# Designed miniproteins, single chains, part 8

Each design is a single chain, and the fold is of that chain. pLDDT is the mean over its residues in the fold that is shown.

## One batch from the design tools (miniprotein)

Design m246
Fold by ESMFold2-Fast:
Structure m246 (fold): chain A 62 residues (1-62)
Amino acid sequence: STIDRMARGAVEAGRTGSRAAELAAIAELQKNGVSREGAERALEVGRRGGSVEEAREVILED
């Protein structure tokens, strides 16, 4: 599903430690209707070593 793809992308970007990758992921999430705050929280899941499932919950709650 689109949401699973978005959650995976956010986690992967957050794990990179690259600001450029994170900004690209935020733009993709916002293009798909996620708020800026929701996108940043989903990236934080990746930065902290969290799961795709956790990122999905963050996206759905926003």
Scores: mean pLDDT 83

Design m247
Fold by ESMFold2-Fast:
Structure m247 (fold): chain A 95 residues (1-95)
Amino acid sequence: MDEQLKQLEELKEQIKKETDPSKMLDLYQQFLDLFFQLLETASDEQKQRIIELAKEVEDIMRSRLSDFSDGDRGQYGLLSGILSQTIQSVQQQLS
């Protein structure tokens, strides 16, 4: 788990530094795949950290939406929608 949390943080840093919107979206997909996998085995404390990282990534992605093509924005919208629903569900369980 600790190594996978570090991998999520490394993916966030890669997304933040990426200047190509299509590559950012590929990194975002990798982040989401790992995010969903980790939630299956995470403790409540680890879930809180995972959710915080996801929110930070969402802020980065939203700041760059104007650089995206219509297709990339559409794909991001679908993925971000799924992520937002998952964040809400997990936060309700942690409350």
Scores: mean pLDDT 84

Design m248
Fold by ESMFold2-Fast:
Parts: sequence; C-alpha cells; structure tokens
Structure m248 (fold): chain A 88 residues (1-88)
Amino acid sequence: SAREEAAAQIRAIGEGAAAQLEARGLTEAAARVREAAERAAEAIRAGDAEAATRALIEMLDTLAAAGLVEPVAEEEVRAGVEELFKAL
C-alpha cells in the first residue's frame, strides 16, 4: 500500500510538472518528464532503488533544463530515494 501510494504520488508530481511544461510550449520536455516519472513509479513498485534514482535524476534534469527547478545533485536524489524506500 505505501509503495503503491508512493508510486501514485510520483506519477501525480510528474503529470503536474509535465502539464506546466506543456502550458509553456515545451511538449518534448513534458513527454520526457512523464516517461521518467512512469519509470520511477515502476521502479518504486519493483523495489528497485537504483532504477528509481536514475529515473528521478532524468526527471529533475529535464525540469532544471526547462527552468522549473534548481539543479539537484545526484547524491541528494540518491539520499532522498533511500529515505523514501525506508518509509515504504
């Protein structure tokens, strides 16, 4: 249940971010964010922390390139995924 909730939350975050990118005319970036969020959600369901980390890095890099978020260090993303998986 907690794992399913976390996966759903990541999808919702990705969809919201993708909608924001589409509103700005960044359709390709929106597609990349949706794809990365879906991969992250699948990895969370599978219990694959490494795959989840890689997908979240791709999503955040895409958002940072579009100017929606500040760049996040890979180490910080990895730490966040470790904390998430401890809570699942």
Scores: mean pLDDT 86

Design m249
Fold by ESMFold2-Fast:
Structure m249 (fold): chain A 79 residues (1-79)
Amino acid sequence: AKRLEQERTAKAVGYVIRAIGLRLDGASDKEIVEELEKAAEAGASPSLIELASRGLSEKVRKRLIETAKRSQRRLEEAL
């Protein structure tokens, strides 16, 4: 259980780091959103997704945060 949580956290953080890198390199909002969606689905915390999605539209940010919340709930039910 804890090992799988650590693996999921590492994968989620990896996607967030990629999204931040893309933003710093001036990539499109679409590319940044794709990596953040992968992070949210992988179990990134809603707080981490909120931080990483700053600068995106409010509608997109809200959607990503809700995806992260749903993913966390699903993972909690599986544990």
Scores: mean pLDDT 78

Design m250
Fold by ESMFold2-Fast:
Structure m250 (fold): chain A 55 residues (1-55)
Amino acid sequence: SLERNLELLKKSLKNGESLLASAEANPGMSQEVIDRLKKTIEVLKEKIKQLEEEL
């Protein structure tokens, strides 16, 4: 189901945003890790947008 896939992607996005917030709050966290998390979140947002446009 497209709706189920969309729900799972939205949960992944929420988890990713929580992980990014935690990483940004950690002064010992690598900037490379933070940048990678930001890119992953952007990819998830684009996938969600594409699926919503196909529904």
Scores: mean pLDDT 84

Design m251
Fold by ESMFold2-Fast:
Structure m251 (fold): chain A 91 residues (1-91)
Amino acid sequence: SEAVRAALLATESYQVYTGRADELFEKALAAKTAEEIRRYTERAVETLDELIELLERVVPDTEAVRALIEELREKKREIEAVAAERLEALA
């Protein structure tokens, strides 16, 4: 089934994309310059945006999927908030 195959690929993508976003966020937390913090933060957010777009296109629009997408949006907000706090600390 195409739907089952799409769901399996989306599950694998979820793990890969969130893992990449977490790694990029860790690099932002370790960064010593404003440029590096911004660069890693932007890449982490872009990675999560790509995952959200993939989930919206490929996975059936269910309450569970909507909740997962909202969790990813919250993760983006948290990453951006921590990055903003770090940028203020460097000013």
Scores: mean pLDDT 83

Design m252
Fold by ESMFold2-Fast:
Structure m252 (fold): chain A 57 residues (1-57)
Amino acid sequence: DELLELAKRYVREYLARFGGDRTAAVMGAAQELIKEYPELSFKEAMDLALEAMRELE
């Protein structure tokens, strides 16, 4: 699942950037996914970022 692995990388980067703020990390990861894959809806990108966060917890 290449998109989920990418989402996990963005979530990790944004967690480090925002001092562990999970909401900021999920939102940041979703925005990065949309930039790289504009065919994704914001809901799809958010669902991927939330799943990445669950797997990292």
Scores: mean pLDDT 82

Design m253
Fold by ESMFold2-Fast:
Structure m253 (fold): chain A 90 residues (1-90)
Amino acid sequence: GMMEVQLLIGMAKLLVAVASWLLKKDPNDPAAGEMLEKAIEYVKEALKSFPDNTEAKEYIEKAEEALKNGDYQTALEYLNKAIEHLEKAL
C-alpha cells in the first residue's frame, strides 16, 4: 500500500543521507557502497507500485551500473534522481 511505499522511500532516503556523509570523508568507503546497495533495493521495491515510471527505472539502472563500477558518487546522484521522481508520483 501507499504507507509501505512511503516507508521504503523513507528508508532509501535515510541510507542515501548516511552514504553521502560517509563519501564526504572517503569517496571509496565500502560502508557507503553497502548503504547505496540497500537504498537501491528499497527503491526497486517501491518501483513495483509505479510500473510506468520509466524515468525512475532508468535512474535506478544507472545507479546500479555506477555502483558495480565502484563510482559511489555517481550512484548516489542517480539514486537521488530516482527518489525525486518516485516522490512526484506519490
Scores: mean pLDDT 86

Design m254
Fold by ESMFold2-Fast:
Structure m254 (fold): chain A 98 residues (1-98)
Amino acid sequence: LQARIDALKARIKAIIRAMVGADPATVRQYQVEISRLLTELIRLADEQGLPREEVLRLIGQVIAVMGAMIELLLLAERGAPLSERQRVADEAIAVIDA
């Protein structure tokens, strides 16, 4: 179970890093993939019988990451500096690693 969760988290983090320098169209594609991976992560946790408290904590992490994905798209749309995009990506990655 932990290895499968870690693999999903690693894939999500890799995509978040790739979003930093991406154009808006590519960011939208990455958002769709992240949404699928986050859904798989929640489903896996629920199906494998993680304690309710852990599932709720994971849902909170998913909500925070989704917020960061919206922010990254808006930053890409307005052509924000890479440093600002990197900050948002780093904050999202920190949530996943918590």
Scores: mean pLDDT 83

Design m255
Fold by ESMFold2-Fast:
Structure m255 (fold): chain A 100 residues (1-100)
Amino acid sequence: MSLLEQAKELLDQWEAGKLSAEELEERLLELVREATATLSPEELIAFYKELAAAFKEVEAKLDEEQRLTLSRIMTKVENEVLAALLAAGVAPESVPNIPV
């Protein structure tokens, strides 16, 4: 199973009430850290774009409190990806502007 497929499964389990917000955050950050350790900068950018799209798809099914929780998790994921890209020498202007 790919890292993206694992992330989508976690989001689906959380939306269905089978996973807590704390478990979702912890497991998603573990997957993101694995991605930052194993993927090239270009692959990491592609991974993050697909993950952001998956978040937006799930967001449409959520109530306001769940959307706020997901937004907080997305911010932490974005910070981890941005930090890894900057550490790899990717210029800030080369990082995609993610619509909030």
Scores: mean pLDDT 79

Design m256
Fold by ESMFold2-Fast:
Structure m256 (fold): chain A 84 residues (1-84)
Amino acid sequence: NADELIKKAREYLEKAREYLKNGDVEKSREYIDKAFDYLIKAAEEKKDYGTLFRARLVRKTAEKEGLSLEDVIRALEQLLREME
């Protein structure tokens, strides 16, 4: 169920933002990774190849080029708003 996967991705991003606000960078990264996994699963389930491509690109850029966690959270929030 793609809608449940999207809901889980949003919940994990909310947790990531809260941990980042409280200075818990490690927990923020953990929940960002969970949000990516659920967003990617949702995009695959919906065959939303545009969102799938963009999510993978954001993840790769964060890993390789060192995007800030805040920039990653903002990008994932935008992708979740644009899904469907």
Scores: mean pLDDT 84

Design m257
Fold by ESMFold2-Fast:
Structure m257 (fold): chain A 96 residues (1-96)
Amino acid sequence: SAAELEELQREVIELLEEAKKAHPEDKLLLDQLKESAKVGPTGIANALLGLAAFSLEHPEFRERVLELLRRFLEAFPDHPLASTVQAVRDFLEKNA
């Protein structure tokens, strides 16, 4: 729903802002992911995939990224990127 999309989008953008404050060296990447997150479910999926890669180098964000990946899959189980999001979530859980 629109409300689920807006809530997930808000939380993804908030996490990206926190990541940018903690790691200003990654500002360009994180700002690109923020712009992506504003563009519907596909943009949110792309932002989350980027955050997943970021969390491999910055494990303090891993648990929050895993939760957002889970929520994306609950909100958009039939999205074309859902299988990719699930695979990335499984990889992050196994490599914790």
Scores: mean pLDDT 88

Design m258
Fold by ESMFold2-Fast:
Structure m258 (fold): chain A 79 residues (1-79)
Amino acid sequence: MGYARSVGREAEGAAISGGVEETRELAEEYSSDPLRHATFERVARAKEEGLEAGLSDEEIRQRAREAGTQGALDMLKTR
């Protein structure tokens, strides 16, 4: 319980700060932690997609938060 919640909080922080490169660096830093790695990869992808689509900073942050949450859920389902 606490671990998944902690990863969710870190993903939320990453979603509202830094760029795509910074978020991908976090994913690489946690390459040995599959939950964190997958979550940060999803956040980075959402930020990149949002920038490419010309979304506002607020919309990019929202999409990144949703992507991080979905990434964590997907990892929990794949055991």
Scores: mean pLDDT 71

Design m259
Fold by ESMFold2-Fast:
Formats: C-alpha cells, sequence, structure tokens
Structure m259 (fold): chain A 93 residues (1-93)
C-alpha cells in the first residue's frame, strides 16, 4: 500500500525554486520533510521540513534550487517520520 505520493512538475530552467506536492495516503499523521537533489549534477539542496501533516492531507514544499541548463533532472524525496516514503522526478524545460 502507498503511504504517500509526491508530485514534482517540470519547471522552467530560469526557476529559482521547485514546488513539491505531498499527499498522505496513510490515515495516520506523520512528520514530513522533503529532500531535493539534481540527478544530472549530483548536487544536494537544503532539505525543507514541512512538519506534522494529518492523514489524507495534502501539503506543498518550496525548495530553493536552480538548474544549470535545460534537460537537468531533479529528484524530490518525501521523508515520513525519518523514512523514505515517496520520490518524484522533474526536468528543467
Amino acid sequence: ATTATATLDDFPVSSKTLTVTIKLESPAAHDVAVLLKSVTTGKRYPGVRVGELAGGATATATVPAEATQKGDVFQASVILDGELAATATATAV
């Protein structure tokens, strides 16, 4: 069963932030954090703590990040109670 879903949309190469949407599929509340990395460059960005999210709720996290060029691939990781629950990828366009 899926505990959470993550959504990360493709973003303009000129963007200085990426927005990650998190939905808790769990009926329980969880402490939520988001980690972001560039798959293309290997660079990791500072994580964002969302905090406690109620079961079934949706939240967004805005992470400061910049692509180097069009085609750069980013991966967001959603952490619930310190455990990896979901990932999403997006490309700079």
Scores: mean pLDDT 84

Design m260
Fold by ESMFold2-Fast:
Structure m260 (fold): chain A 67 residues (1-67)
Amino acid sequence: MGEVVATATLVIPADADLGEAVREAMERARNEAVEKGVPEEDLEVYADVTPLPDGSVRVTATAVRKP
């Protein structure tokens, strides 16, 4: 797997728009990685969704430099 360049995290209520939160987190991670000097062509961005004990959901987007 490539090197992690940037990470963005959002915590949303269970009834919030998950797809919109995922998109926002991924855009934030990508933009931060580009600002750190990695071109968009060399980035892979993915998101993980984790349910939290209080019923909220954590969305973490990770921008990774391609190997």
Scores: mean pLDDT 80

Design m261
Fold by ESMFold2-Fast:
Structure m261 (fold): chain A 94 residues (1-94)
Amino acid sequence: SAEQQRKKEALLQGIEELEKLVRESDLSEELKEKVLKVLERAKRVVESTDLTDEQVQELTGKLLALAKAIVSGNEEEVLKKAEELEAFIESLEK
C-alpha cells in the first residue's frame, strides 16, 4: 500500500513533467491538444485505480516512449505513441 502510493505519486509527477514538455514543444497545436487529452485521462486512471506492477511497468514504458518521440520532434511518431498510450488507458478504464 505505501509502495503503491509512491508508485502512484511517481507516475503522476512523470505525467505532469510530460505535459510541460508537450506545452513547451514545437508540435502543432492540434497534436498538443490530442496528447494533453490523453495525458489527462492517464492522470485520472492513475488517481482512481490501484494499478498492478505489470500495469505500472507498461504505463511507464509508454510514457517514456511518448516523451522520446516528443523530444525527437517527429510528429508521426508522437501521434503513434499517443495512440498506443490512449489504447492502453482505454483498457484500464474497463
Scores: mean pLDDT 86

Design m262
Fold by ESMFold2-Fast:
Structure m262 (fold): chain A 84 residues (1-84)
Amino acid sequence: MMSKEQAREEARALIEAAKENIREAEEAFKKGDLKKAILLLTSAMLLAAAARYLAELAGDKELVEEAEEVYERAKELYEKVEEA
């Protein structure tokens, strides 16, 4: 089983990947590439959900909260893209 330290490191990496996907999705949305934006946001939500699970395994409350914030940000942008 993964150590708590490894789970924490993996959670951080997934959070950063999710944030990057959100940034790319914002750019795609501005360019009118709705399909690309949806795919990137779906990926970001999955990455953030996985990060939340790993952060809980690591016992890192701050990482859990950060993962939840990233998930909600991706979800809010997803809803805006679907309305466009």
Scores: mean pLDDT 88

Design m263
Fold by ESMFold2-Fast:
Structure m263 (fold): chain A 74 residues (1-74)
Amino acid sequence: SMSEQAKQQLNKAAGQAMDSLPPEDQVNSVKLLQKTEQILQQNLQQARQNGDSVTAQAYQEALDSVRSSLQTLS
C-alpha cells in the first residue's frame, strides 16, 4: 500500500497531468496515466539530484502505482 506522502504526490501529479491535457484527452484514462507517469519520472529525477531521499521515495511509490495501473489497462 502507498504511503500518505506517495498518495499526495500522485494526486498532485495527476492534477498537473489533467491541467496539461486537451479536453479530449482528459477523459482518456490511459493518456492521463501516461502523462502522470511522465511528470512523476521528471519529479523523481529532480528529487534524486537534489538529495531529497524522502521525496524521492514518495515519487517512486507513486510511479510504481501508476505503472501497475497502466499495465492492467493496456
Scores: mean pLDDT 85

Design m264
Fold by ESMFold2-Fast:
Structure m264 (fold): chain A 82 residues (1-82)
Amino acid sequence: MEEVLEAVREAVAGSSPEAQELALETAREAVELLEKAEEKYGVEFSLRHKLLYALYSALLRMEALGYEEAAAALRAKIAELA
């Protein structure tokens, strides 16, 4: 969890406080969803899968709400990791 949240924090550091908080909350929700699926269905996701899922979830939320600076930063981070 913390490693994923740190990566999202670093990516959106140049964005507004509102965008930063929402991106982090979206990332936390995404990881919690995956961890619930692991518990319920007996599946395992790597840290890399959790990281990418959280970054993509945050990106989609930022794009939908018009936080263009945060969205651009998240796109750049995803491209770096892919």
Scores: mean pLDDT 85

Design m265
Fold by ESMFold2-Fast:
Structure m265 (fold): chain A 65 residues (1-65)
Amino acid sequence: SVQQAADILRQRLEDRGYEVQAVHTLTVGGETLVAVVGRRGDRLVVLVADEEGNILAEVETPAAP
């Protein structure tokens, strides 16, 4: 479920020392995806998963230049 996927992504970020900043539900081509944004110091990370909790993408960027 979307809620289970969100909980999995939040826990993964917290286990890695990130603070969860936002949780979003997205619909792309009829598929429901969950995106969770975490921050650790000057780093931002976004994890994207499907409803089953399968991680589809992980993007890390600096929070500031």
Scores: mean pLDDT 80

Design m266
Fold by ESMFold2-Fast:
Order: C-alpha cells, then structure tokens, then sequence
Structure m266 (fold): chain A 78 residues (1-78)
C-alpha cells in the first residue's frame, strides 16, 4: 500500500512539471505495487483517466485532482 501511495505522489509531481509520460509510468508502478487485483485495476483505470485529461485536454489541475482523489481512496482502505 505505502509503495503504491508513493508512486501516486510521484505521478502527481510529474504532472505538475508537465511530464505526462513520467506520470503514466508512476501510475503503472503504483498499480503494480498493489497485490489486490481490484485495487490494482482501480488505480490503473483512474490513472488512465487522469493521464488522458492532461494529455488530450491539457487539464493538468483536473488530472492532479483525479490522482489526489485516487490516493485518498487508497489511503482510506489501508
């Protein structure tokens, strides 16, 4: 869990720097760090939506908000 949260923090930081590819890699690492397949899929799907929002719409703030919500949801389950 903590490792997945750390990777989400890195994804958020990458998005704030405009590094969409780095953010995508960190989201994938966060999902891979989760042994629960349902949580892993939630992180992957939520992360993909955030990355798409940043990449296709240029909405970095919206993407960061989605990842922050995802992070909070994971934290509440631990």
Amino acid sequence: MDEALQHLDRAIEALRRGDVEGAREHVQRAADALSDPDLSETVRAGGERAIRLAEEEGDIEGAVQLLEQLRASLRSLS
Scores: mean pLDDT 83

Design m267
Fold by ESMFold2-Fast:
Structure m267 (fold): chain A 89 residues (1-89)
Amino acid sequence: SMMEEKKKLLEEAKKLVEEGLKLAGTVDGVDPKTVADLFRKAAELARKAGDYKGAKYAEKAAQKALNGDTQGFLDYGKKALETLEEALK
């Protein structure tokens, strides 16, 4: 069903956001491009599921990662995660 497909996309987007946050927090010298790629994929999936707010926060997190703004990345990454979790309720 359309609802089941949207839920699957949101769950996959959440998984990618969690993976990106974990990599940034647990691996010294993580390539910012790797983290940004995960967040851009999450944004695409969130957008396909109709979660434009989650997509926007994930895109902002990717931009902050590429700019070397670690605090901005963490702030927007957490907002993306919270928004995706809310959409899954």
Scores: mean pLDDT 85

Design m268
Fold by ESMFold2-Fast:
Structure m268 (fold): chain A 68 residues (1-68)
Amino acid sequence: ATAYVLNETHGALVEGNTFSGARIPPGSSAEEAGQAALETGNSVELSDEDMKKAEEAIREVALESVEL
């Protein structure tokens, strides 16, 4: 989620809101939210099963992309 090169208001929001808690956007599945959290480097865990599933999915896609 990067819109500007840098913005102190945005930086403060990331540091304060990053650890807000697990929240699934409407229209998205828990696995998608977990994947976004891992990609962003978010420390907040959504669901133990979703976190592991998202991590494995990302790794699998990377391997497939290389072998293709």
Scores: mean pLDDT 43

Design m269
Fold by ESMFold2-Fast:
Structure m269 (fold): chain A 76 residues (1-76)
Amino acid sequence: SALDEAAAAVARFLELARARLREAETLPEEEKKRVYGFVLDALRALLAYLERHYPELRDSIAAVRALAAEVEARLA
Protein backbone atom coordinates (compact mmCIF):
# COMPACT_ATOMS: atom_id res chain seq x y z
CA SER A 1 0.00 0.00 0.00
CA ALA A 2 1.02 3.66 -0.32
CA LEU A 3 1.26 3.87 3.49
CA ASP A 4 3.57 0.81 3.66
CA GLU A 5 5.74 2.33 0.90
CA ALA A 6 5.89 5.68 2.74
CA ALA A 7 6.82 3.95 6.04
CA ALA A 8 9.55 1.94 4.25
CA ALA A 9 10.91 5.15 2.65
CA VAL A 10 11.06 6.83 6.09
CA ALA A 11 12.88 3.79 7.55
CA ARG A 12 15.44 3.94 4.70
CA PHE A 13 15.87 7.71 5.21
CA LEU A 14 16.59 7.15 8.93
CA GLU A 15 19.14 4.40 8.12
CA LEU A 16 20.95 6.78 5.72
CA ALA A 17 20.78 9.64 8.25
CA ARG A 18 22.30 7.44 11.00
CA ALA A 19 25.05 6.28 8.59
CA ARG A 20 25.84 9.93 7.77
CA LEU A 21 26.02 10.78 11.50
CA ARG A 22 28.40 7.82 12.13
CA GLU A 23 30.68 8.90 9.24
CA ALA A 24 30.71 12.47 10.64
CA GLU A 25 32.20 11.28 13.99
CA THR A 26 35.72 11.24 12.43
CA LEU A 27 35.42 14.86 11.16
CA PRO A 28 36.86 17.97 12.86
CA GLU A 29 34.40 19.51 15.35
CA GLU A 30 33.26 22.42 13.10
CA GLU A 31 32.63 20.13 10.08
CA LYS A 32 30.87 17.57 12.33
CA LYS A 33 28.52 20.31 13.61
CA ARG A 34 27.74 21.35 10.00
CA VAL A 35 26.82 17.72 9.14
CA TYR A 36 24.68 17.48 12.32
CA GLY A 37 22.94 20.76 11.35
CA PHE A 38 22.27 19.52 7.80
CA VAL A 39 20.86 16.20 9.07
CA LEU A 40 18.72 18.00 11.69
CA ASP A 41 17.27 20.37 9.04
CA ALA A 42 16.43 17.37 6.81
CA LEU A 43 14.79 15.51 9.74
CA ARG A 44 12.72 18.59 10.68
CA ALA A 45 11.56 19.03 7.07
CA LEU A 46 10.60 15.32 6.88
CA LEU A 47 8.78 15.55 10.25
CA ALA A 48 6.72 18.57 9.07
CA TYR A 49 5.90 16.78 5.79
CA LEU A 50 4.79 13.56 7.55
CA GLU A 51 2.67 15.41 10.15
CA ARG A 52 0.88 17.25 7.31
CA HIS A 53 0.49 14.47 4.70
CA TYR A 54 0.82 11.13 6.60
CA PRO A 55 -0.41 11.81 10.18
CA GLU A 56 -1.50 8.13 10.44
CA LEU A 57 2.22 7.05 10.26
CA ARG A 58 2.57 7.57 14.03
CA ASP A 59 5.50 5.14 14.48
CA SER A 60 7.43 6.70 11.55
CA ILE A 61 6.76 10.22 12.93
CA ALA A 62 7.92 9.12 16.41
CA ALA A 63 11.13 7.61 14.94
CA VAL A 64 11.95 10.83 12.99
CA ARG A 65 11.20 12.94 16.10
CA ALA A 66 13.44 10.70 18.26
CA LEU A 67 16.42 10.99 15.88
CA ALA A 68 15.89 14.78 15.59
CA ALA A 69 15.97 15.05 19.42
CA GLU A 70 19.18 12.94 19.50
CA VAL A 71 20.89 15.24 16.94
CA GLU A 72 19.65 18.39 18.79
CA ALA A 73 21.24 17.02 22.00
CA ARG A 74 24.57 16.52 20.16
CA LEU A 75 24.48 20.20 19.04
CA ALA A 76 23.73 21.56 22.55
Scores: mean pLDDT 91

Design m270
Fold by ESMFold2-Fast:
Structure m270 (fold): chain A 62 residues (1-62)
Amino acid sequence: SGQQAQQAAIDYTKRLASVHSPEEALELGIRAVNTLHAAGVLSEKQKEETIKKIKEIVEKAG
């Protein structure tokens, strides 16, 4: 489901933040979300919500 894909992208970004800079983790996380949206897995609204959450996570990690 779209909710499972959103959570997977969030968890992926958390793992990236452990080995990449905050900027790199954010870029890679956003690319993953854009790929899921392009594949029809996420709606536009789900994409926007997930990117917002990813930004919050990376900001708190830095």
Scores: mean pLDDT 84

Design m271
Fold by ESMFold2-Fast:
Structure m271 (fold): chain A 90 residues (1-90)
Amino acid sequence: MTVEELEALLRKALAEAERSTNSTEEQTEGMIEAIEELILEIFGKPEYAEAVRRTLREAVKEDPSLDARALLEAFGRLLDAVFNGELPPA
């Protein structure tokens, strides 16, 4: 999986996430940081963590209705896509 493929999957997951709960700016930023740390732990690649953090910040800037709940849902969808076969193992 490339950084570009990871970013594309995350953007698709963000587009599909339901915007149903309001969170504070602090909660949204905390969720971005938590997701970045989890990506680093899961993949062990700083470039993946950086790409995910950048993509999440850009998405929130473009659509402020993407709150902490929506970001967590998008992260779950991203993990499902990566591990449950949306990308065949190389």
Scores: mean pLDDT 76

Design m272
Fold by ESMFold2-Fast:
Structure m272 (fold): chain A 82 residues (1-82)
Amino acid sequence: SGAAEAARQAENDAVADSIEYTIKKSNLEPETRERLRRAAEYLRAGDVEKALEELEKGIKESKKPHVMQNQKALVEAAAKKL
């Protein structure tokens, strides 16, 4: 239904807002910032699987993956609510 789709997109947008806030407030490596930006863009487009793929790749490539691990947990939690 349209209501379920709207609720799913609202959760995705909330996580995208959190990722964008993290980019703005954190002193991140350029590669990490780019991965987070792409993940937020995929979430706003409703593509949760591609958002998770970007975060997972960033976790594997990062020497300090904590920020991306936290954002991935938010995406997974939002997906499980719906």
Scores: mean pLDDT 80

Design m273
Fold by ESMFold2-Fast:
Structure m273 (fold): chain A 82 residues (1-82)
Amino acid sequence: MYEATLVVRLPEDKAHLAEELAEQARAEAAAHGVEAEVAVDGNTLTVTLRGSEADVLAAAGAVAGLATAAGGRVVSYELKPV
């Protein structure tokens, strides 16, 4: 099993979208069959994904795409075996 941790930063003027983006990230993880934990702190989301390597990579890519669409960016990405 693998764990990916993404730290997503939204523009400060879009911090109000953080909870909506968190729910979208959870939905994408579920669609890819991975477990997701999402923590929101202001305009920053920490998304932790757990599953098979292929599913975690697919879910991480989808979450990064959602972040970009919201005007945000992935500021940190870590992938490790667990």
Scores: mean pLDDT 85

Design m274
Fold by ESMFold2-Fast:
Order: sequence, then C-alpha cells, then structure tokens
Structure m274 (fold): chain A 65 residues (1-65)
Amino acid sequence: SSLAQQRRQLLAQALAQLQQLNAQIAAAKAKGDAKTVAAVKQQQAALNDQLLAAEEELRKQYEEL
C-alpha cells in the first residue's frame, strides 16, 4: 500500500542520515576529536528521538484504523 511504501521510504532516508552521522562519529574518533564526536552524537540522538516519536505515532494511528 502507499502508506507502507511511504513509511519504508521515510525510514530509508532516516537510516541513510543516521549512517552518515555514524561515519562522521567514527572519523572524528579516529582523529581524537572529542568535541566533534559530542556534537555529532547530539545530532544523531535528536534525529533518533524524532524518528522514534514519528514511528510510535504512526503505529498508534494504524492500530486505531
């Protein structure tokens, strides 16, 4: 269905962004750049929180349909 396809696409985009942030964290760790690691981890945590909240809201709405 279109809804399931949209969810899959949004999840794929979010996962790609998280992978990029993970790569930045790994690169910064390799350089010993603790400040950049902390900053990127905050961005990753914020994105994860937003994604989880959106997924939970969609699940609740879908269960009620």
Scores: mean pLDDT 79

Design m275
Fold by ESMFold2-Fast:
Structure m275 (fold): chain A 79 residues (1-79)
Amino acid sequence: SLVEEGIKLAEEALKRFLELLENRAPLEEIEKVWEEFVKEMKELMSKLSPEEQKELLARLRELYEKIRPRLEEIYEKLE
């Protein structure tokens, strides 16, 4: 289903972030991965029913809240 595709997309993005961090990649590369993920997620979301959007957003929000402080710290260093 599209909801499962969205979850897999988020999991793959997380794997890429971890790989970049392990390889000490520049913060700019990390930001590009995030921008690509957001773009792909918005495209997928536009194809979901309202109930599927609600379900996916709830699951993504939980994942986002867990990593948000770390992402905000990284983002501040890029500016």
Scores: mean pLDDT 76

Design m276
Fold by ESMFold2-Fast:
Structure m276 (fold): chain A 80 residues (1-80)
Amino acid sequence: MENIEKAIELLNEAIDAVGKEVTDIDKRSEIARHLVDAIEALKKGDIETARKHAERALQLAKESGNTKAADLVEEAIKAL
C-alpha cells in the first residue's frame, strides 16, 4: 500500500515536471496521458497495466530529453 501511494505521488510529480519542461504540446499530452493512465490503474490495484503505462511514459520522456520527469517515473516504477 505504502509503495503504491509513493508511486502515485512520484507520477503526479512527473506530470508537473512534464508540464514545465516539455514545450511541445502533442508530446506533453502523450506523456501526460500515459502518466494519468498509470495513476488510474494503480488506484484500481492494476499494477501490471500501471507499469506498462509508466514504462511508455518513461521512454517518451527520455526521447524528449525531459530528464526530471524520466527520473521521477523511473523511481515510481522501482517503488512498485
Scores: mean pLDDT 82

Design m277
Fold by ESMFold2-Fast:
Structure m277 (fold): chain A 96 residues (1-96)
Amino acid sequence: MEAEVEIIAVRSVKDGEKLKGAEGMPATASEEVAKSIAYAAVKKGEKLKVTLAAPTREEAIENAKGTAEIAKKMKVKNEAGEEVEIKVTLEEKEIE
């Protein structure tokens, strides 16, 4: 079985408050976030779409790539106890 995740990297800047937005942004490139995404995708059994936001485009892309690499390496078991491979795709989008 294979679980699919689409990670959307988004630059989150509202009305020029880039610095304030950066302080309020959640950590997106972490093992905990990657685990949460992988487990959710396996449980859902269909393509899971996740948006990862950062104050800069470069940071958003880097965080999305880091999270994708960790998620791909996760060995997650489904409810039946079977190991499921995590397939991850990356997309870039701007927030309005």
Scores: mean pLDDT 64

Design m278
Fold by ESMFold2-Fast:
Structure m278 (fold): chain A 84 residues (1-84)
Amino acid sequence: SMQQQIQQQIQQIGDLAAEGMDAVYDGASLDDVLAQMRAKLEQIGATPEQIDTLIKVFKDQVLKFSSPQQTADAAAKTYQQIVS
């Protein structure tokens, strides 16, 4: 169903944001992490506008020194608000 597809996308986006934050804490460059996130969000089927919004949220979480889980929660919540 459409609702099941949306729930799966919300989960995938959260997981992707957590993985990105783990990579930043492991010493990956922010630019490389952002490039990988954009590519993976395109594969999930996010629109360019949704990708820009999610990348902005991710950058804000990096500046706040958020945990991977906090970053996942923020990205998932933002995507849910966009598609609601």
Scores: mean pLDDT 87

Design m279
Fold by ESMFold2-Fast:
Formats: structure tokens, sequence, C-alpha cells
Structure m279 (fold): chain A 67 residues (1-67)
């Protein structure tokens, strides 16, 4: 359902923010989901080097479920 799709997109956005933060070489202090809507989710990882953003669309989250 819509709520499940939003939850998957939010989780994906948080994972992307964390992944990008780790690749940037910062120590990850926190990850916060900042936006969830019917189309996408956004998250921000707060690191020792600043903020790193991640995003996942609901369509991408649905495709990952079909694997």
Amino acid sequence: GEEEDKALAARGAAHEARRKALEAGGEVESVEVTLVDVRHAEAVATTSKGEVRGEMTVEEARELREL
C-alpha cells in the first residue's frame, strides 16, 4: 500500500545518505528522514564534515521489492 511504499522510500533515502556520507570519509553522527511524500523520500546524514543528502523515489523502492 501507499504507507508501505513511503516507508520503503524513506528507508532507501536514509541508506543512500549514510552510504554517501561514508564514501565522503566523514564519521556519521545521525541520519534523519527529512521528507516523505507519494513520489519520493529525502534524508540527511549529519557527519563530522557536514551534511550529506540522500534520496529515493517510490518507483525505485517498488523496483527493489520486485527483485
Scores: mean pLDDT 80

Design m280
Fold by ESMFold2-Fast:
Structure m280 (fold): chain A 78 residues (1-78)
Amino acid sequence: SEALEELRRLIEEMKKVYDDLVEGKITPEEALKKLREIQERYLEVRKRLDPSDPEVQALDDEFAKISLRILYLINEKK
C-alpha cells in the first residue's frame, strides 16, 4: 500500500527530527514545529487506511512512541 509506505516514511522523518535534536542540529522550537507538521501529514494519510489493520496499529504505536520521545527531549533541553 502506498499509504502504508508513506506512513513509514513519515516515521523515518520523525526519527531524523529526534536525531537532529539529540545532535543539536535543530533547536527545541524547530523540533516542535517539525513534529507538528509531520503529525498533520500522518493524520491525513492515516484517514485513507483501515484502523483495524494490525500493520496500521503497529505504525500508529511506533509513531506515538517516537513523538513522545521527541517531546521528552524538548522538555529536557528547555
Scores: mean pLDDT 87

Design m281
Fold by ESMFold2-Fast:
Structure m281 (fold): chain A 71 residues (1-71)
Amino acid sequence: SAAEERARAALARAEALLAKPELSDEEIQTAENHLKEAYVYLSQVTDPEVRAELQARLDALAARLRAVAAK
């Protein structure tokens, strides 16, 4: 679905940023925006297996974002 494709694309963009050892404040904000976009599209995914997969990826990336933003 278009929602699945958009969610996957947003997660991939956030993942690429959050894979860096150091992030600027601007990169942290950009990663946060990508995760917010991913959440919007993820909530529109009707396939429960796909939604669970994408939710797990979102949760892992959100945890990483919290870790880098807290410093």
Scores: mean pLDDT 87

